# Designed miniproteins, single chains, continued (3): the designs that were tried, part 79

Each design is a single chain, and the fold is of that chain. pLDDT is the mean over its residues in the fold that is shown.

## One batch from the design tools (miniprotein)

Design m10729
Fold by ESMFold2-Fast:
Structure m10729 (fold): chain A 77 residues (1-77)
Amino acid sequence: SNADSILSLPEEARVPLIEAQVRDLIEDYENGKLSEEEFKKRGEHLLKVIDDVLEKETNPEVRERLEELRRRLEEAL
């Protein structure tokens, strides 16, 4: 799964990868590259990936940053 792929990365790489995915999704929507329907679909999928990573992530600093990114994405949807 995408969550398992992220969890296979070093801890320092996990947050930057998810942050890039959140940023790119929002930018693609704002730039008209994605329909509202596609944006909602991809955003909901990315929220699920973040939730799956959070369920297995044990590092408290990584968890806190992922919770912040989750909130940002949820607010954009």
Scores: mean pLDDT 84

Design m10730
Fold by ESMFold2-Fast:
Structure m10730 (fold): chain A 63 residues (1-63)
Amino acid sequence: SEEVVNYLLENTSFSEEEAKLIAEEIEKLLKTKSRDEIVQTLMDKYGLSEELARKLVDLAEKE
């Protein structure tokens, strides 16, 4: 989502391309995984804090 991409660009060192890939992965995971499973995946795969991962999932759910 655009909100997830913008949040990542403003609060992390990820590139625009990396931010778009993370946003796309969150959207795909929301169709099959619980919020807690998505948060864990983001922490494990991208090294995000739990707080940041939860924020990104919350932003993506509003679309």
Scores: mean pLDDT 84

Design m10731
Fold by ESMFold2-Fast:
Structure m10731 (fold): chain A 57 residues (1-57)
Amino acid sequence: SREELREKIREKIFEIAGVTLQLLLAILNGDQKAAEELQAKIDELTRELNALLEQLK
């Protein structure tokens, strides 16, 4: 249902926010490897979010 899709979108937004915070902490700590992996995860989650948003149309 559209309601289930909206809930999935909300969950994905919060997940991206959490990973973004982890990325900022990795950058602050100079952990380049962790920062690269977290950026890749954000890119993946953003693609998933865009796919869910398209399903609402």
Scores: mean pLDDT 88

Design m10732
Fold by ESMFold2-Fast:
Structure m10732 (fold): chain A 81 residues (1-81)
Amino acid sequence: SAALRRAAALLAALERAEYELTGDPVSRAIADRLEALLASGEVTREAIVAAVRETLERHGVPDAEALVASFERLLDALLAA
């Protein structure tokens, strides 16, 4: 959907900006994964959430479950706007 694509693009841009400001490799990896989803055209809520979850788990980020839940709340808010 157009709303899912817009939400994914905004989230990718935010993560890219975080990387540019902080050098955080996790932010870079999330941005790269979301940008790849946008390029593929296969943008679903489940694909966006899976991309974030897999990236956080791969990088061993503490409180990954809580971060994914916060991300889902942000995504749902963007979709409701």
Scores: mean pLDDT 85

Design m10733
Fold by ESMFold2-Fast:
Structure m10733 (fold): chain A 82 residues (1-82)
Amino acid sequence: GLSEEELARYERLYDEALERKDGVTALRVGRLLLEYATDKEDILRAIAVVLEGIGLLLEYGEVVNPELEAELAALEAEIRAK
């Protein structure tokens, strides 16, 4: 599963995605949270994030944010390398 530090980093990216109406980043965060989920509470949290991301995509379309995409990709690569 994800450490508390890794969860906090994903939560920061999710919050930034919400502020920027970036459904693509929110969806990617939710999918990564689901991949590393270890219990029911983790799964429910990940599903909620995924659903919010889908909602943002439906309302605002694909918002391009290269900085958030780069930060998320770097975090994902770091976690997968473990």
Scores: mean pLDDT 83

Design m10734
Fold by ESMFold2-Fast:
Structure m10734 (fold): chain A 66 residues (1-66)
Amino acid sequence: SADVQAMLDSGLAALDAGDFTGAAAGAHELRRAGLAKPEQARRAMEAAISGDREAARTGLREAAAS
């Protein structure tokens, strides 16, 4: 959905900028919306909080995947 894509784009943009707090917030919004895979969104949030950029990126994409 457009909402899921916007949340993904926001989270990835934060991650690319080195804003791990923003990336974690993006993953939380994906999980909260219930329109994405909640377990993958949770994993992305945990990775972002721990500073694991690539795990956070992968988790965000997987959470938003159709």
Scores: mean pLDDT 78

Design m10735
Fold by ESMFold2-Fast:
Structure m10735 (fold): chain A 88 residues (1-88)
Amino acid sequence: MTPEFLERVRELEEELRAEVEARSEERTREFVRRLHAEGFRRLAEILEELGADPELVELFRELARAAEAGAPDAEIRALLDRIAEALA
């Protein structure tokens, strides 16, 4: 991974954390789901822009689709575990 990629991922994570935190008292399950889906979609776009492994890009796209569809936590976790392995 390039330093540019790591910095952009960190910035995205910080932005998403701030959005969730600021709206914690008002957020619904649907809002959090849409926020996560949007975050994962943007991350996939950043990865593709920086020339990351196509498999990694597709895993984040799958994660975004699963989050948007309200997939079970077990499915979301399995995708996150696969992403962690791909990043190692």
Scores: mean pLDDT 75

Design m10736
Fold by ESMFold2-Fast:
Structure m10736 (fold): chain A 96 residues (1-96)
Amino acid sequence: VSQETLDEEVRAALLEIRAAIFKKYVDKITESEIDKVVKELERMYEEALGLTDPELRLQLLESILEVAKQLYEKFPDNEKIKELVKRIEEEIARLR
């Protein structure tokens, strides 16, 4: 295993932890905080796309999608969440 492979696995693990934290606290996120949370999920999405391992990338995209869908259910009028959900679903479909 190369150092680059270990670095990607560590990055993937940290992204999973971040997704799990957001999922745990989705019920506590207010409308005043949602834009910041969406920006963070967008950054996580870009980080997941940067992973060279397609299996890790798919796993992280699915985890981020789960959080984004829960936020969309709570904030159905937020167009940025809706667009993020669509982008992640399309990327997952391309990887399958």
Scores: mean pLDDT 81

Design m10737
Fold by ESMFold2-Fast:
Structure m10737 (fold): chain A 71 residues (1-71)
Amino acid sequence: MELEELKKRANEIYEQAKKLGIEDEVKPLVDRALRLLELAKQSTDPELQQMLIDYARKLLEEAEKIIEKAK
């Protein structure tokens, strides 16, 4: 499911950041994304659920950009 894929992506981003020594730079974005995904899982409103998922995805994309610049 999309939520599980994004949670896996968040964990992979954080693991990569740890290998690069920049985990502190991406941790706030990853933590916020994971919190939004948990709220989306608990939501009964499909529109709100999708907005939370989309926001989480954007936060993970921003974290990935930070990792790319650190390489």
Scores: mean pLDDT 83

Design m10738
Fold by ESMFold2-Fast:
Structure m10738 (fold): chain A 57 residues (1-57)
Amino acid sequence: LSEKEKEGLRNALAAAKASDDAGAAAISGMALKDTVGEQLDTGLSGEEAVAALESRL
């Protein structure tokens, strides 16, 4: 990942951590899809989605 892409993911991570479980899952999933093309499985919790996002940083 480029530094710009990592910055985008860090900003998404901060927003996800400030959101409820559904918001965290949605923000993390969109950020991963838009930045790295990774599609998260449906039914992941916010914690699982945030962990997936953190694994890319």
Scores: mean pLDDT 78

Design m10739
Fold by ESMFold2-Fast:
Structure m10739 (fold): chain A 102 residues (1-102)
Amino acid sequence: MSLKETIQMLILAESTLTVLLMNVTVLVKYEPDKRPVIPQSVIDLFREILERAPEELQPGLQQVVETLEELRNGDYSAEEAREKVLEAIKVVDEMLKEVKAK
């Protein structure tokens, strides 16, 4: 995969997580006791990104997939889900910075 394609995939990943963060933040503000919904389509997208990613990025992307699956299947508050999504965004941002520095 080219460097440009890798950057484009990581930008898509970051954008997807940012939309998820916005949705969870709305729940924290207005319905803090309501369980956040992690769409299966988001997990499927990250699994596809992981399969196509360079080997060096696979550990970070695998961590994001595991976090999203844990949030979907576990009992997490909106605040706990927000914290975990913020950590996932940080992982993607660090990978994007590293790839752009090449």
Scores: mean pLDDT 83

Design m10740
Fold by ESMFold2-Fast:
Structure m10740 (fold): chain A 98 residues (1-98)
Amino acid sequence: MTLKLVALKRDEEAVREIAERLEREFGIKVELYFADSLEEALELAKKVQANFVLLFLPTPELTEPPFVLQTKYPFAAFIVGRDVEDAYAKVRRILDAS
């Protein structure tokens, strides 16, 4: 199983730590994709059919609320984390439910 994660380049270190933890805990392969803006991240998520879009607080300016983004990109789970531990716990919860 391969998980595709899209995130902002500014959060690369945190996202790589999350990917490493997921690979260790679930024995899965994680492919990471980075964008310079939220708009680019959403386009990239659609192009690669991402499983997760990871954002960290403070988030970039959201032109649409998270519920509307989830409706437009139903193939991906949108995760907003305060820090690595919060984001990891949210991703893990979704994987445990599948």
Scores: mean pLDDT 77

Design m10741
Fold by ESMFold2-Fast:
Structure m10741 (fold): chain A 100 residues (1-100)
Amino acid sequence: IEELLEELKRVLDEIIAKLKELVEKSKDETIKEALSSLAETLEEVKKNPSKENIEELIRQLRIFIEWLKSNLDKLGEAGEELIRLLKEAIKLGEEILKKL
């Protein structure tokens, strides 16, 4: 479990860094707000990776992937990369939940 939690935190750090980069590059205030809100959620999960918080993380990431797909015209390749990272975080979260 510790190895999976460390891997999840590593992936979340990569996602947070990507989200912050996209916030700086975006001119769309709605996109900036959505990306910033997700980054804050990921920081919370990193601080307290409880079963409840990991279950909520998976739910939020699935919703966010659908939002990203609807905004790929504005996000381009960075949006596709972010979707891949979010799917990786979901897979790690599901593996952790199976061992809790």
Scores: mean pLDDT 82

Design m10742
Fold by ESMFold2-Fast:
Structure m10742 (fold): chain A 65 residues (1-65)
Amino acid sequence: SEVDLAFAEMLLALGDIAEKRGDYETALEYYRQALEILDSLPDSPEVEAFREYVRKKIEELEKKL
């Protein structure tokens, strides 16, 4: 749903803020929550692109932890 997509976008924004503050563990938690929401949504090009972006963020952050 559009509401779930907007919530995932909000979680990504919170994760980005945490990452900029050097709080990588908090950023990772927000990114993982965003990914769980995206994984529950029907496939569309927008959802798939957003999912890939968030997955890459998680992978890069996990390399630092």
Scores: mean pLDDT 84

Design m10743
Fold by ESMFold2-Fast:
Structure m10743 (fold): chain A 111 residues (1-111)
Amino acid sequence: TVTLGVNAADAAQAGAALSAAARQYADEPEIIVRVNVAVGATVTVTLPAGVTVSAVSIKETEGAGASFKLTISPSGSEEATKTVLGTKRLSKELAKARTDATFAAHKRAAA
């Protein structure tokens, strides 16, 4: 696990910092980046060839910004661009996805 502190005033700077971290630490299974970015802002991360994001988690720092956890694993040869939403929006979407997955699993088990 690699933890990087990034002072980024906007989503573009955060995206650039995360892209640089993903390229520099592509062999690391997990990267944690703390950035000062507006809640709900969209951050775009460009991954090097052969790298994918297998998990995203978030930690909200009240009043001071946000942190994103990227779990990176080499699984392909294609370069990919991933979009990460700001903390509150991503939390809400992840909570919804988990709820939908649980409901779908329950439906399959009941059939």
Scores: mean pLDDT 50

Design m10744
Fold by ESMFold2-Fast:
Structure m10744 (fold): chain A 84 residues (1-84)
Amino acid sequence: MEEEARKLLEEAREYLEKAREKLSQNDLEGAWKYLQEAIKKVREALALARESGNQELVREALKLMGEALDLGVELAKLQREKQA
């Protein structure tokens, strides 16, 4: 479980990086796609970390979730400008 949680967190970091790259290219659709994958991986990792009782993994997953949500707020602002 802990090893699986660590792999999911690593995958989540990779997807967040790809989302940021797409945002830098003004590809909002691509950025949202990768952000959604990152959030999915973080949620799975958080569940496994909580089940394992590993507080370090729980904290790491919550930190990544916060970073993902912050990026989501940025994307939502840009999406509103496109729709206005």
Scores: mean pLDDT 84

Design m10745
Fold by ESMFold2-Fast:
Structure m10745 (fold): chain A 86 residues (1-86)
Amino acid sequence: EEEAFKKLAEIIIESINLQLNSPDLEKHQKLSDEYEPQVEELLEKNPSLKEKLEEIEKKLLEKVKANPDWSAEERAEELIKILKEE
């Protein structure tokens, strides 16, 4: 389900961008609370997305291992890049 993956990727990217641009934990928590049920529903209805997320996690882990000095911000930017590349 390609549309479901794009929606999931958009939610993740928006959450990451908010975390990178604001130290306001309450704002982050409110956004998370809003998106958590949407993410859960997408994963429940589209079990193939879990496999897709595992591949993305593997790609990110390989990049992080090659760049151990990366900040949390740099890791987040790489995750966004991987998600946009599908």
Scores: mean pLDDT 74

Design m10746
Fold by ESMFold2-Fast:
Structure m10746 (fold): chain A 99 residues (1-99)
Amino acid sequence: MEIKSLGLDDYEWFARYLLALKTGTKEARDAKMAEFKARGLSPREIVREILKEVLGAEADDDFIDKMVELFKQGKFEQLTVAAVAYGEGRKDLADKLLA
């Protein structure tokens, strides 16, 4: 039940990375992160909201945790393909890519 290798800062950095794909300025990303935090969202919930906005899909906790782990490991290509597959309704393929 406890993620031994992932901290809250890993989720916040991944969230900022996702926002960088959507927004052109650090100021806009800082404003959006402040908005999410003002809503009382946890770092994982912030990632979920951004993924929903970027990919059109609501990710479960396990999928988010695996994506953050891949991001922390620098496996950006595997992460990107898995995220796109999930957004396209291919959760089966996304789950295989994250295994």
Scores: mean pLDDT 75

Design m10747
Fold by ESMFold2-Fast:
Structure m10747 (fold): chain A 73 residues (1-73)
Amino acid sequence: GIEEVEKEAEEKLSKYSKEDLEKAAKALLLMKVEGLSIAEVAKRLGLSPSTVKSLIKKLEEILEEARKKQEEA
């Protein structure tokens, strides 16, 4: 059922799969370079808007933390 699919997606997100992070990076680039909305990026990548939003948020947290640590060091 839907719950099984959601659990699988959550496990992949928590594990930071390379493919999911790569898609998140592409989404961020499309949003920043082409000015596309999350919905447009999701359509381009063949993902749901919710999945794109979750992946982008996680990737942004990782990148921001890394950048902040290096800049404040």
Scores: mean pLDDT 68

Design m10748
Fold by ESMFold2-Fast:
Structure m10748 (fold): chain A 76 residues (1-76)
Amino acid sequence: MKEKEEEIKKLIEELEELERFYQENYEKMDKEERVEFLIEMLRLQEEGAVLTGSSTLSPAEREERLEELERALREA
């Protein structure tokens, strides 16, 4: 179980680092960079939830969230 614990911790840390970087550098990023960061964060968030066994997220729900974020960032 040590390997699984380390993988979960690493994923959470990577997700938090990406989220913080995005929040701290939001205004410095162009729209394309913002979209790519949000997509990456969502992917890591899903992976983390799967590893912890708490995920109920479906592939369709993930795609829908990604599309909404892409539209929101382009409209901003």
Scores: mean pLDDT 70

Design m10749
Fold by ESMFold2-Fast:
Structure m10749 (fold): chain A 76 residues (1-76)
Amino acid sequence: SLNEKLAEALRKLAEMIEAGEVSPETALMGLRELYRAAKDEETKRLLEEAARHVEEGDMRAAARLLREAAETAKRA
């Protein structure tokens, strides 16, 4: 389903952020695309919070929020 694909993409971005494989700029671009794909308000809110943490340089918090967003998106 589209929700399962979104959840997979969210987990993949979280993994890349945790591994230091993406710059903050690239992470923010990924977050914008995933936000546009999200349909439920809970997932969108978590992605907005994750973007704020990326902007503040808190990559660990951003990755945690993305994993929560993936779980929420799968249930939507």
Scores: mean pLDDT 86

Design m10750
Fold by ESMFold2-Fast:
Structure m10750 (fold): chain A 94 residues (1-94)
Amino acid sequence: EEEKKKAEQLYNMAKALAQGIVDGVKAGTLTVEEVRRLAESAAGYVIQAAKVNPELAEKAIEDLRKAIDEVQKYDPEAGKAVREALDRAIEEIK
């Protein structure tokens, strides 16, 4: 039960960061450097979630992939920064 709650918290943190990146890029309020920093934080939560619940980590990876597609429409360099962070997280998990 406690492990499930911890994994859900990590998933929710990653999801919130992904949404914040999308919203900030759409609003023009985030630089590529800020997006990279936020994406690395989200990737860190995905890696931690994978240690507790791989299924929730996979869900977070899917949510980040959707965020990349959306971000790329507004800022291709910001989209690249999110993709690079996600690719590193996937390699770390596997």
Scores: mean pLDDT 85

Design m10751
Fold by ESMFold2-Fast:
Structure m10751 (fold): chain A 68 residues (1-68)
Amino acid sequence: SGAEAVVAAARAGGAVSDEAAALIREGTLKSGGTGQGGEDAVVRALARGLISAEAAQAAGRANVETGV
């Protein structure tokens, strides 16, 4: 799924907590699988210190590539 691709790219790019991964999955599902839900979840996780800035950048790039 697009959410799993974004989580995988984030983990490859930097530090991602299990809580951050869950937030990204939940945000994407809650928005009906849209890229906006995934982006909003990444921003919230970054603000809470649950994901590194490098992982957030990697997630953003993957979101553009997957259309999620």
Scores: mean pLDDT 70

Design m10752
Fold by ESMFold2-Fast:
Structure m10752 (fold): chain A 97 residues (1-97)
Amino acid sequence: SARDEFAALLERARELALARARTLLATGDPDHPEVRALEAELAALEPQIEALAARLSPEERAELLRRALEAYAREVAALAGLDAEELVERAREAELE
């Protein structure tokens, strides 16, 4: 289904974004070739994500995006030694504008 395909692409995007965050933390260099390669892979997913998003209801799209962002925020917080719950709450507040 479009919902399952969208969820799978968001999960792949999350994995790539986390790999980018790890590489950025390890190198300290946003211009590092590995960081740029991961950004290119993320950018390549955007047209597919947009095409599937157009096939979903606004409610389904918002639910799946929120879950992906919350999961990403928790994992990034863990990598950086930050308060994961504070980042999750910020992500929720941004979605509820």
Scores: mean pLDDT 80

Design m10753
Fold by ESMFold2-Fast:
Structure m10753 (fold): chain A 97 residues (1-97)
Amino acid sequence: SEALEKLRDGVIELLKKYGVPDEEIEALRKAFDEVKDNSLGDQVIALLAEVMRIIKKYVPDEKKKEFLQELEALLKSIPEFQRFVDPNAVERFNVKL
């Protein structure tokens, strides 16, 4: 998936910017490859879970908010992932009061 490759590359560059070690970058690359045949939603959920594990371990508390803001901006920049940034997007679309 071109969208998944763009997300992978953007996440890797963001993690490198925040000083995440190369071994975790390689683990993330492997995680991206292992879920490539899953649905796009399942791929994003699994990969975000791995990213959250990494930032909890390696990103200082003072920088976590900035990291999450940059991650949100990255997801919003990719049309296929924009819906996953707004958890209410599906509810707003499907729930008409």
Scores: mean pLDDT 72

Design m10754
Fold by ESMFold2-Fast:
Structure m10754 (fold): chain A 87 residues (1-87)
Amino acid sequence: MEAKEKLREAAKLAREAVRALDQGDTQRAADLLRQAAKKAIDSGLGVGYSIAGDLMRAADLARQGDTQEAKELAEKSAETLEFYVEL
């Protein structure tokens, strides 16, 4: 199912962004979070639209150097997307 695959791709990108934040690469993290948001929107699912907002917020936090808040929001977003992929 293409919609679930898009959510799975978004979750993977969000997890990659968390790893980039752990490495101090805030620019890479922000780019990955924007890509994750786009994939979430491309899913066409209501949860994808909702989580895309959080992913964009996490990208903004990463750009501002608020790495801990960005990481927490990215992790929660990935967990939510992963939950819906399993439904």
Scores: mean pLDDT 87

Design m10755
Fold by ESMFold2-Fast:
Structure m10755 (fold): chain A 107 residues (1-107)
Amino acid sequence: DDDALAKEVKELTIGRATTLSVHASHKIRELEKEIDGPYRDIIRKMIEKLREIRKEALNLKDQAMSVTSVSDAKALLDQVNKLVDDYVADITDYHRTIRNLDLRRRR
C-alpha cells in the first residue's frame, strides 16, 4: 500500500527532523555557556552553523507535513539524513579543532 508507505516515510522524516532540531538547540545552549572563553570566534561560528542546521531541519519538517507521495517523502528523508550526517561531521570537526588549539596553548 503506497499510501501507508508514504505515511510511514513521512512520519519518520518528521520525527528525524524534529530530533535534529532539538539536538541542535541543546548544543547551541551548551556552546553559549563557553562564548566568553578564549575560543569565542570559533564558538560563535559553530553556533551560527548549528542555527542554519536547525533552520533547515525545521524547513524539511514543514515540507514533510505536506507531502502525499512515497517519492516526495523519500526525497525529504534523504535530505534529512544528509543534514544529520553534516551535523555529526561539523560537531566532530569542531571538537577536534578546539582540542588541537587547547593542546597548543598548553605547550
Scores: mean pLDDT 88

Design m10756
Fold by ESMFold2-Fast:
Structure m10756 (fold): chain A 61 residues (1-61)
Amino acid sequence: SEELKKVEEEFKKKLWEIAREYQARLDAITDEDERNAAVLEFQRKAQEVVAEYKKKIDELK
């Protein structure tokens, strides 16, 4: 359905934005501790986006 398509497109867009931020930050970071912190932060953000997507999909069913 169109509603499902829209939710999936928003999910993809959010993941791409997070991935783009993640890649840009990793490329700019030379410090190991900062790198490790960035990895954990982006993993958390990705998990939040996945949880939101699942909630929206459940609401549409």
Scores: mean pLDDT 81

Design m10757
Fold by ESMFold2-Fast:
Structure m10757 (fold): chain A 92 residues (1-92)
Amino acid sequence: LTPVELKALEKIASIIDPNALEPLKVLSELEKELQQQALSPKEKEALAAIRSADYYLLIGDLEGAKEAFLKALELTDNEDLKAALETILSFL
């Protein structure tokens, strides 16, 4: 993570729960790795839902973020991504 990305995640974690910082870092790294791979349309939709959730978290819309993360969880077949999303949802 870049220093700018880390500060954004720290801000989000301070709003939700400081213990969410490490799961948010894991999710951010998985997003980057998956963006470098050939993705199915459903996996692209899952990543788009995660980006929407990130936006909702930044503006303080925790309900919108939760709904977007749940949508991503439903769309993805990636087990690592599912685990990261379930962990983050446990803080919301």
Scores: mean pLDDT 82

Design m10758
Fold by ESMFold2-Fast:
Structure m10758 (fold): chain A 76 residues (1-76)
Amino acid sequence: REGRFLATRYAVEAATYAINADDPESKERLQRLRKEAEELAKNPEFKKVGETMIQAVDAAEAAYKELKRRRDALAA
């Protein structure tokens, strides 16, 4: 279904930008992806697709934070 294709594409893009979240450009692009997903989730017809996209962005951000936490722990 169309929603799966869009969600998968968003997940790949979110993961790519999250790895470079300290880069202002990558951070801005990641925030833009999240806003687009939230706008889609406001439309009842695309609520499920928008929610899946938000989950993909959140998962990418969580992975980045976990990697940063592990890096900081190793530096201590």
Scores: mean pLDDT 70

Design m10759
Fold by ESMFold2-Fast:
Structure m10759 (fold): chain A 77 residues (1-77)
Amino acid sequence: MLGGTAAVGPDGSIRFSAYNPATGEEVSGTLKPVDVIPGAYVALVEDGTLTVSVVYNGQRQTLTAKGVKNGDVVEPE
């Protein structure tokens, strides 16, 4: 299920928002360029879907959003 959004900032940082089922909380944050390590990536937008794998606080998360184009993220539904 799509429960996350991601956007790339002008400095290459990635802003994200996702639901964390382990804690029952919504998680939002920004992955800065210096925090990008091997294993984190931004998938290109295709057919209005963006998939991003990010590392935040040492944990890997995969984020997906609809209604996006060319790496830009619109507000979540």
Scores: mean pLDDT 47

Design m10760
Fold by ESMFold2-Fast:
Structure m10760 (fold): chain A 122 residues (1-122)
Amino acid sequence: MKEELEKKKKEVAKEIQDRADKLKNEATKSFEEKKKEIKDKTEEEAKNSTPEKAKELKQKEETALELGDMLKNAIIGAVDTGASQAIKLAEEDPEAGKKAADDMQKRADDLIKGANSLLDKM
C-alpha cells in the first residue's frame, strides 16, 4: 500500500508536468498564429493607405506584437507556477494535485482567450 501511494504520487506529478508542457506549446502556437494574423492584416491595410498612415499602422503592429510576447510569457509563467503548485499539492494528495492541474488549465485557457480578444481590439 505505501509503495503504491508513492508510485501514484510520481505518476500524477509526471501527468501534471506533461499537461503543463503541452499547454505551454499550445499557447506558443496560438500566439504565433495571432502574430501572423496581425502582420497579415497590417500589411493588407498598409497597401491601401497613405505613406503616413502606413507608418502609423506599422507602429501599432509593433506595439501589438510586443504586447503579444508579454502576454505569451505571462501565460507560460502562470502555467509553470500552477504546475509547480499542483505537483507540490500532489505530494500530499494526488487527487487534489489533479484538481489543481485542471484549474491551472482552465485559467490558462481563459488567459489565452482574453489575450487574443485584447489583441483583436488593437
Scores: mean pLDDT 85

Design m10761
Fold by ESMFold2-Fast:
Structure m10761 (fold): chain A 64 residues (1-64)
Amino acid sequence: MISKEEADAFYEKYWPPAVEELRRNPLDEDEIAALRRVLAHPVRGTYAEEKVAEALRELLELAE
């Protein structure tokens, strides 16, 4: 199992390159609509599900 610190360190290390890639290849309108749909549904939370929801919200903010 991964610790919370390990998960956070992984996101901190790989998130900036992922943001750069998103800047080069931005989400299209259908992908943005799909993200809005997913985020509108309540997530019952494991830590991993909460982290995924946070990353998806951040992707949506970058696309909008």
Scores: mean pLDDT 65

Design m10762
Fold by ESMFold2-Fast:
Structure m10762 (fold): chain A 89 residues (1-89)
Amino acid sequence: TTELKLRLVDVTRSGSTLTATLVGEYDTPPGVTKVTVTASGPFSPAVSTVDLKEGESLDGVKVTSTLSPEYLTEPDLGGSLTVNATLTE
């Protein structure tokens, strides 16, 4: 399993829902047909699964997460995202 680190942009909030767009430096590794995106910090737990083709960029993938009320008062939303690439055999 290859783990990729992506950057968040265009973070928007509507009530308890956050939506963010990923920007990646990496294309989908060979042998990967599905990528799981896991968010941490104020986006946790948030998981999105995206079906991809080899060499396709992860740039522009949107992630949605629901905040607990305690995160709504957080002044710094500097959460990080980790992308886990799962190989299909």
Scores: mean pLDDT 58

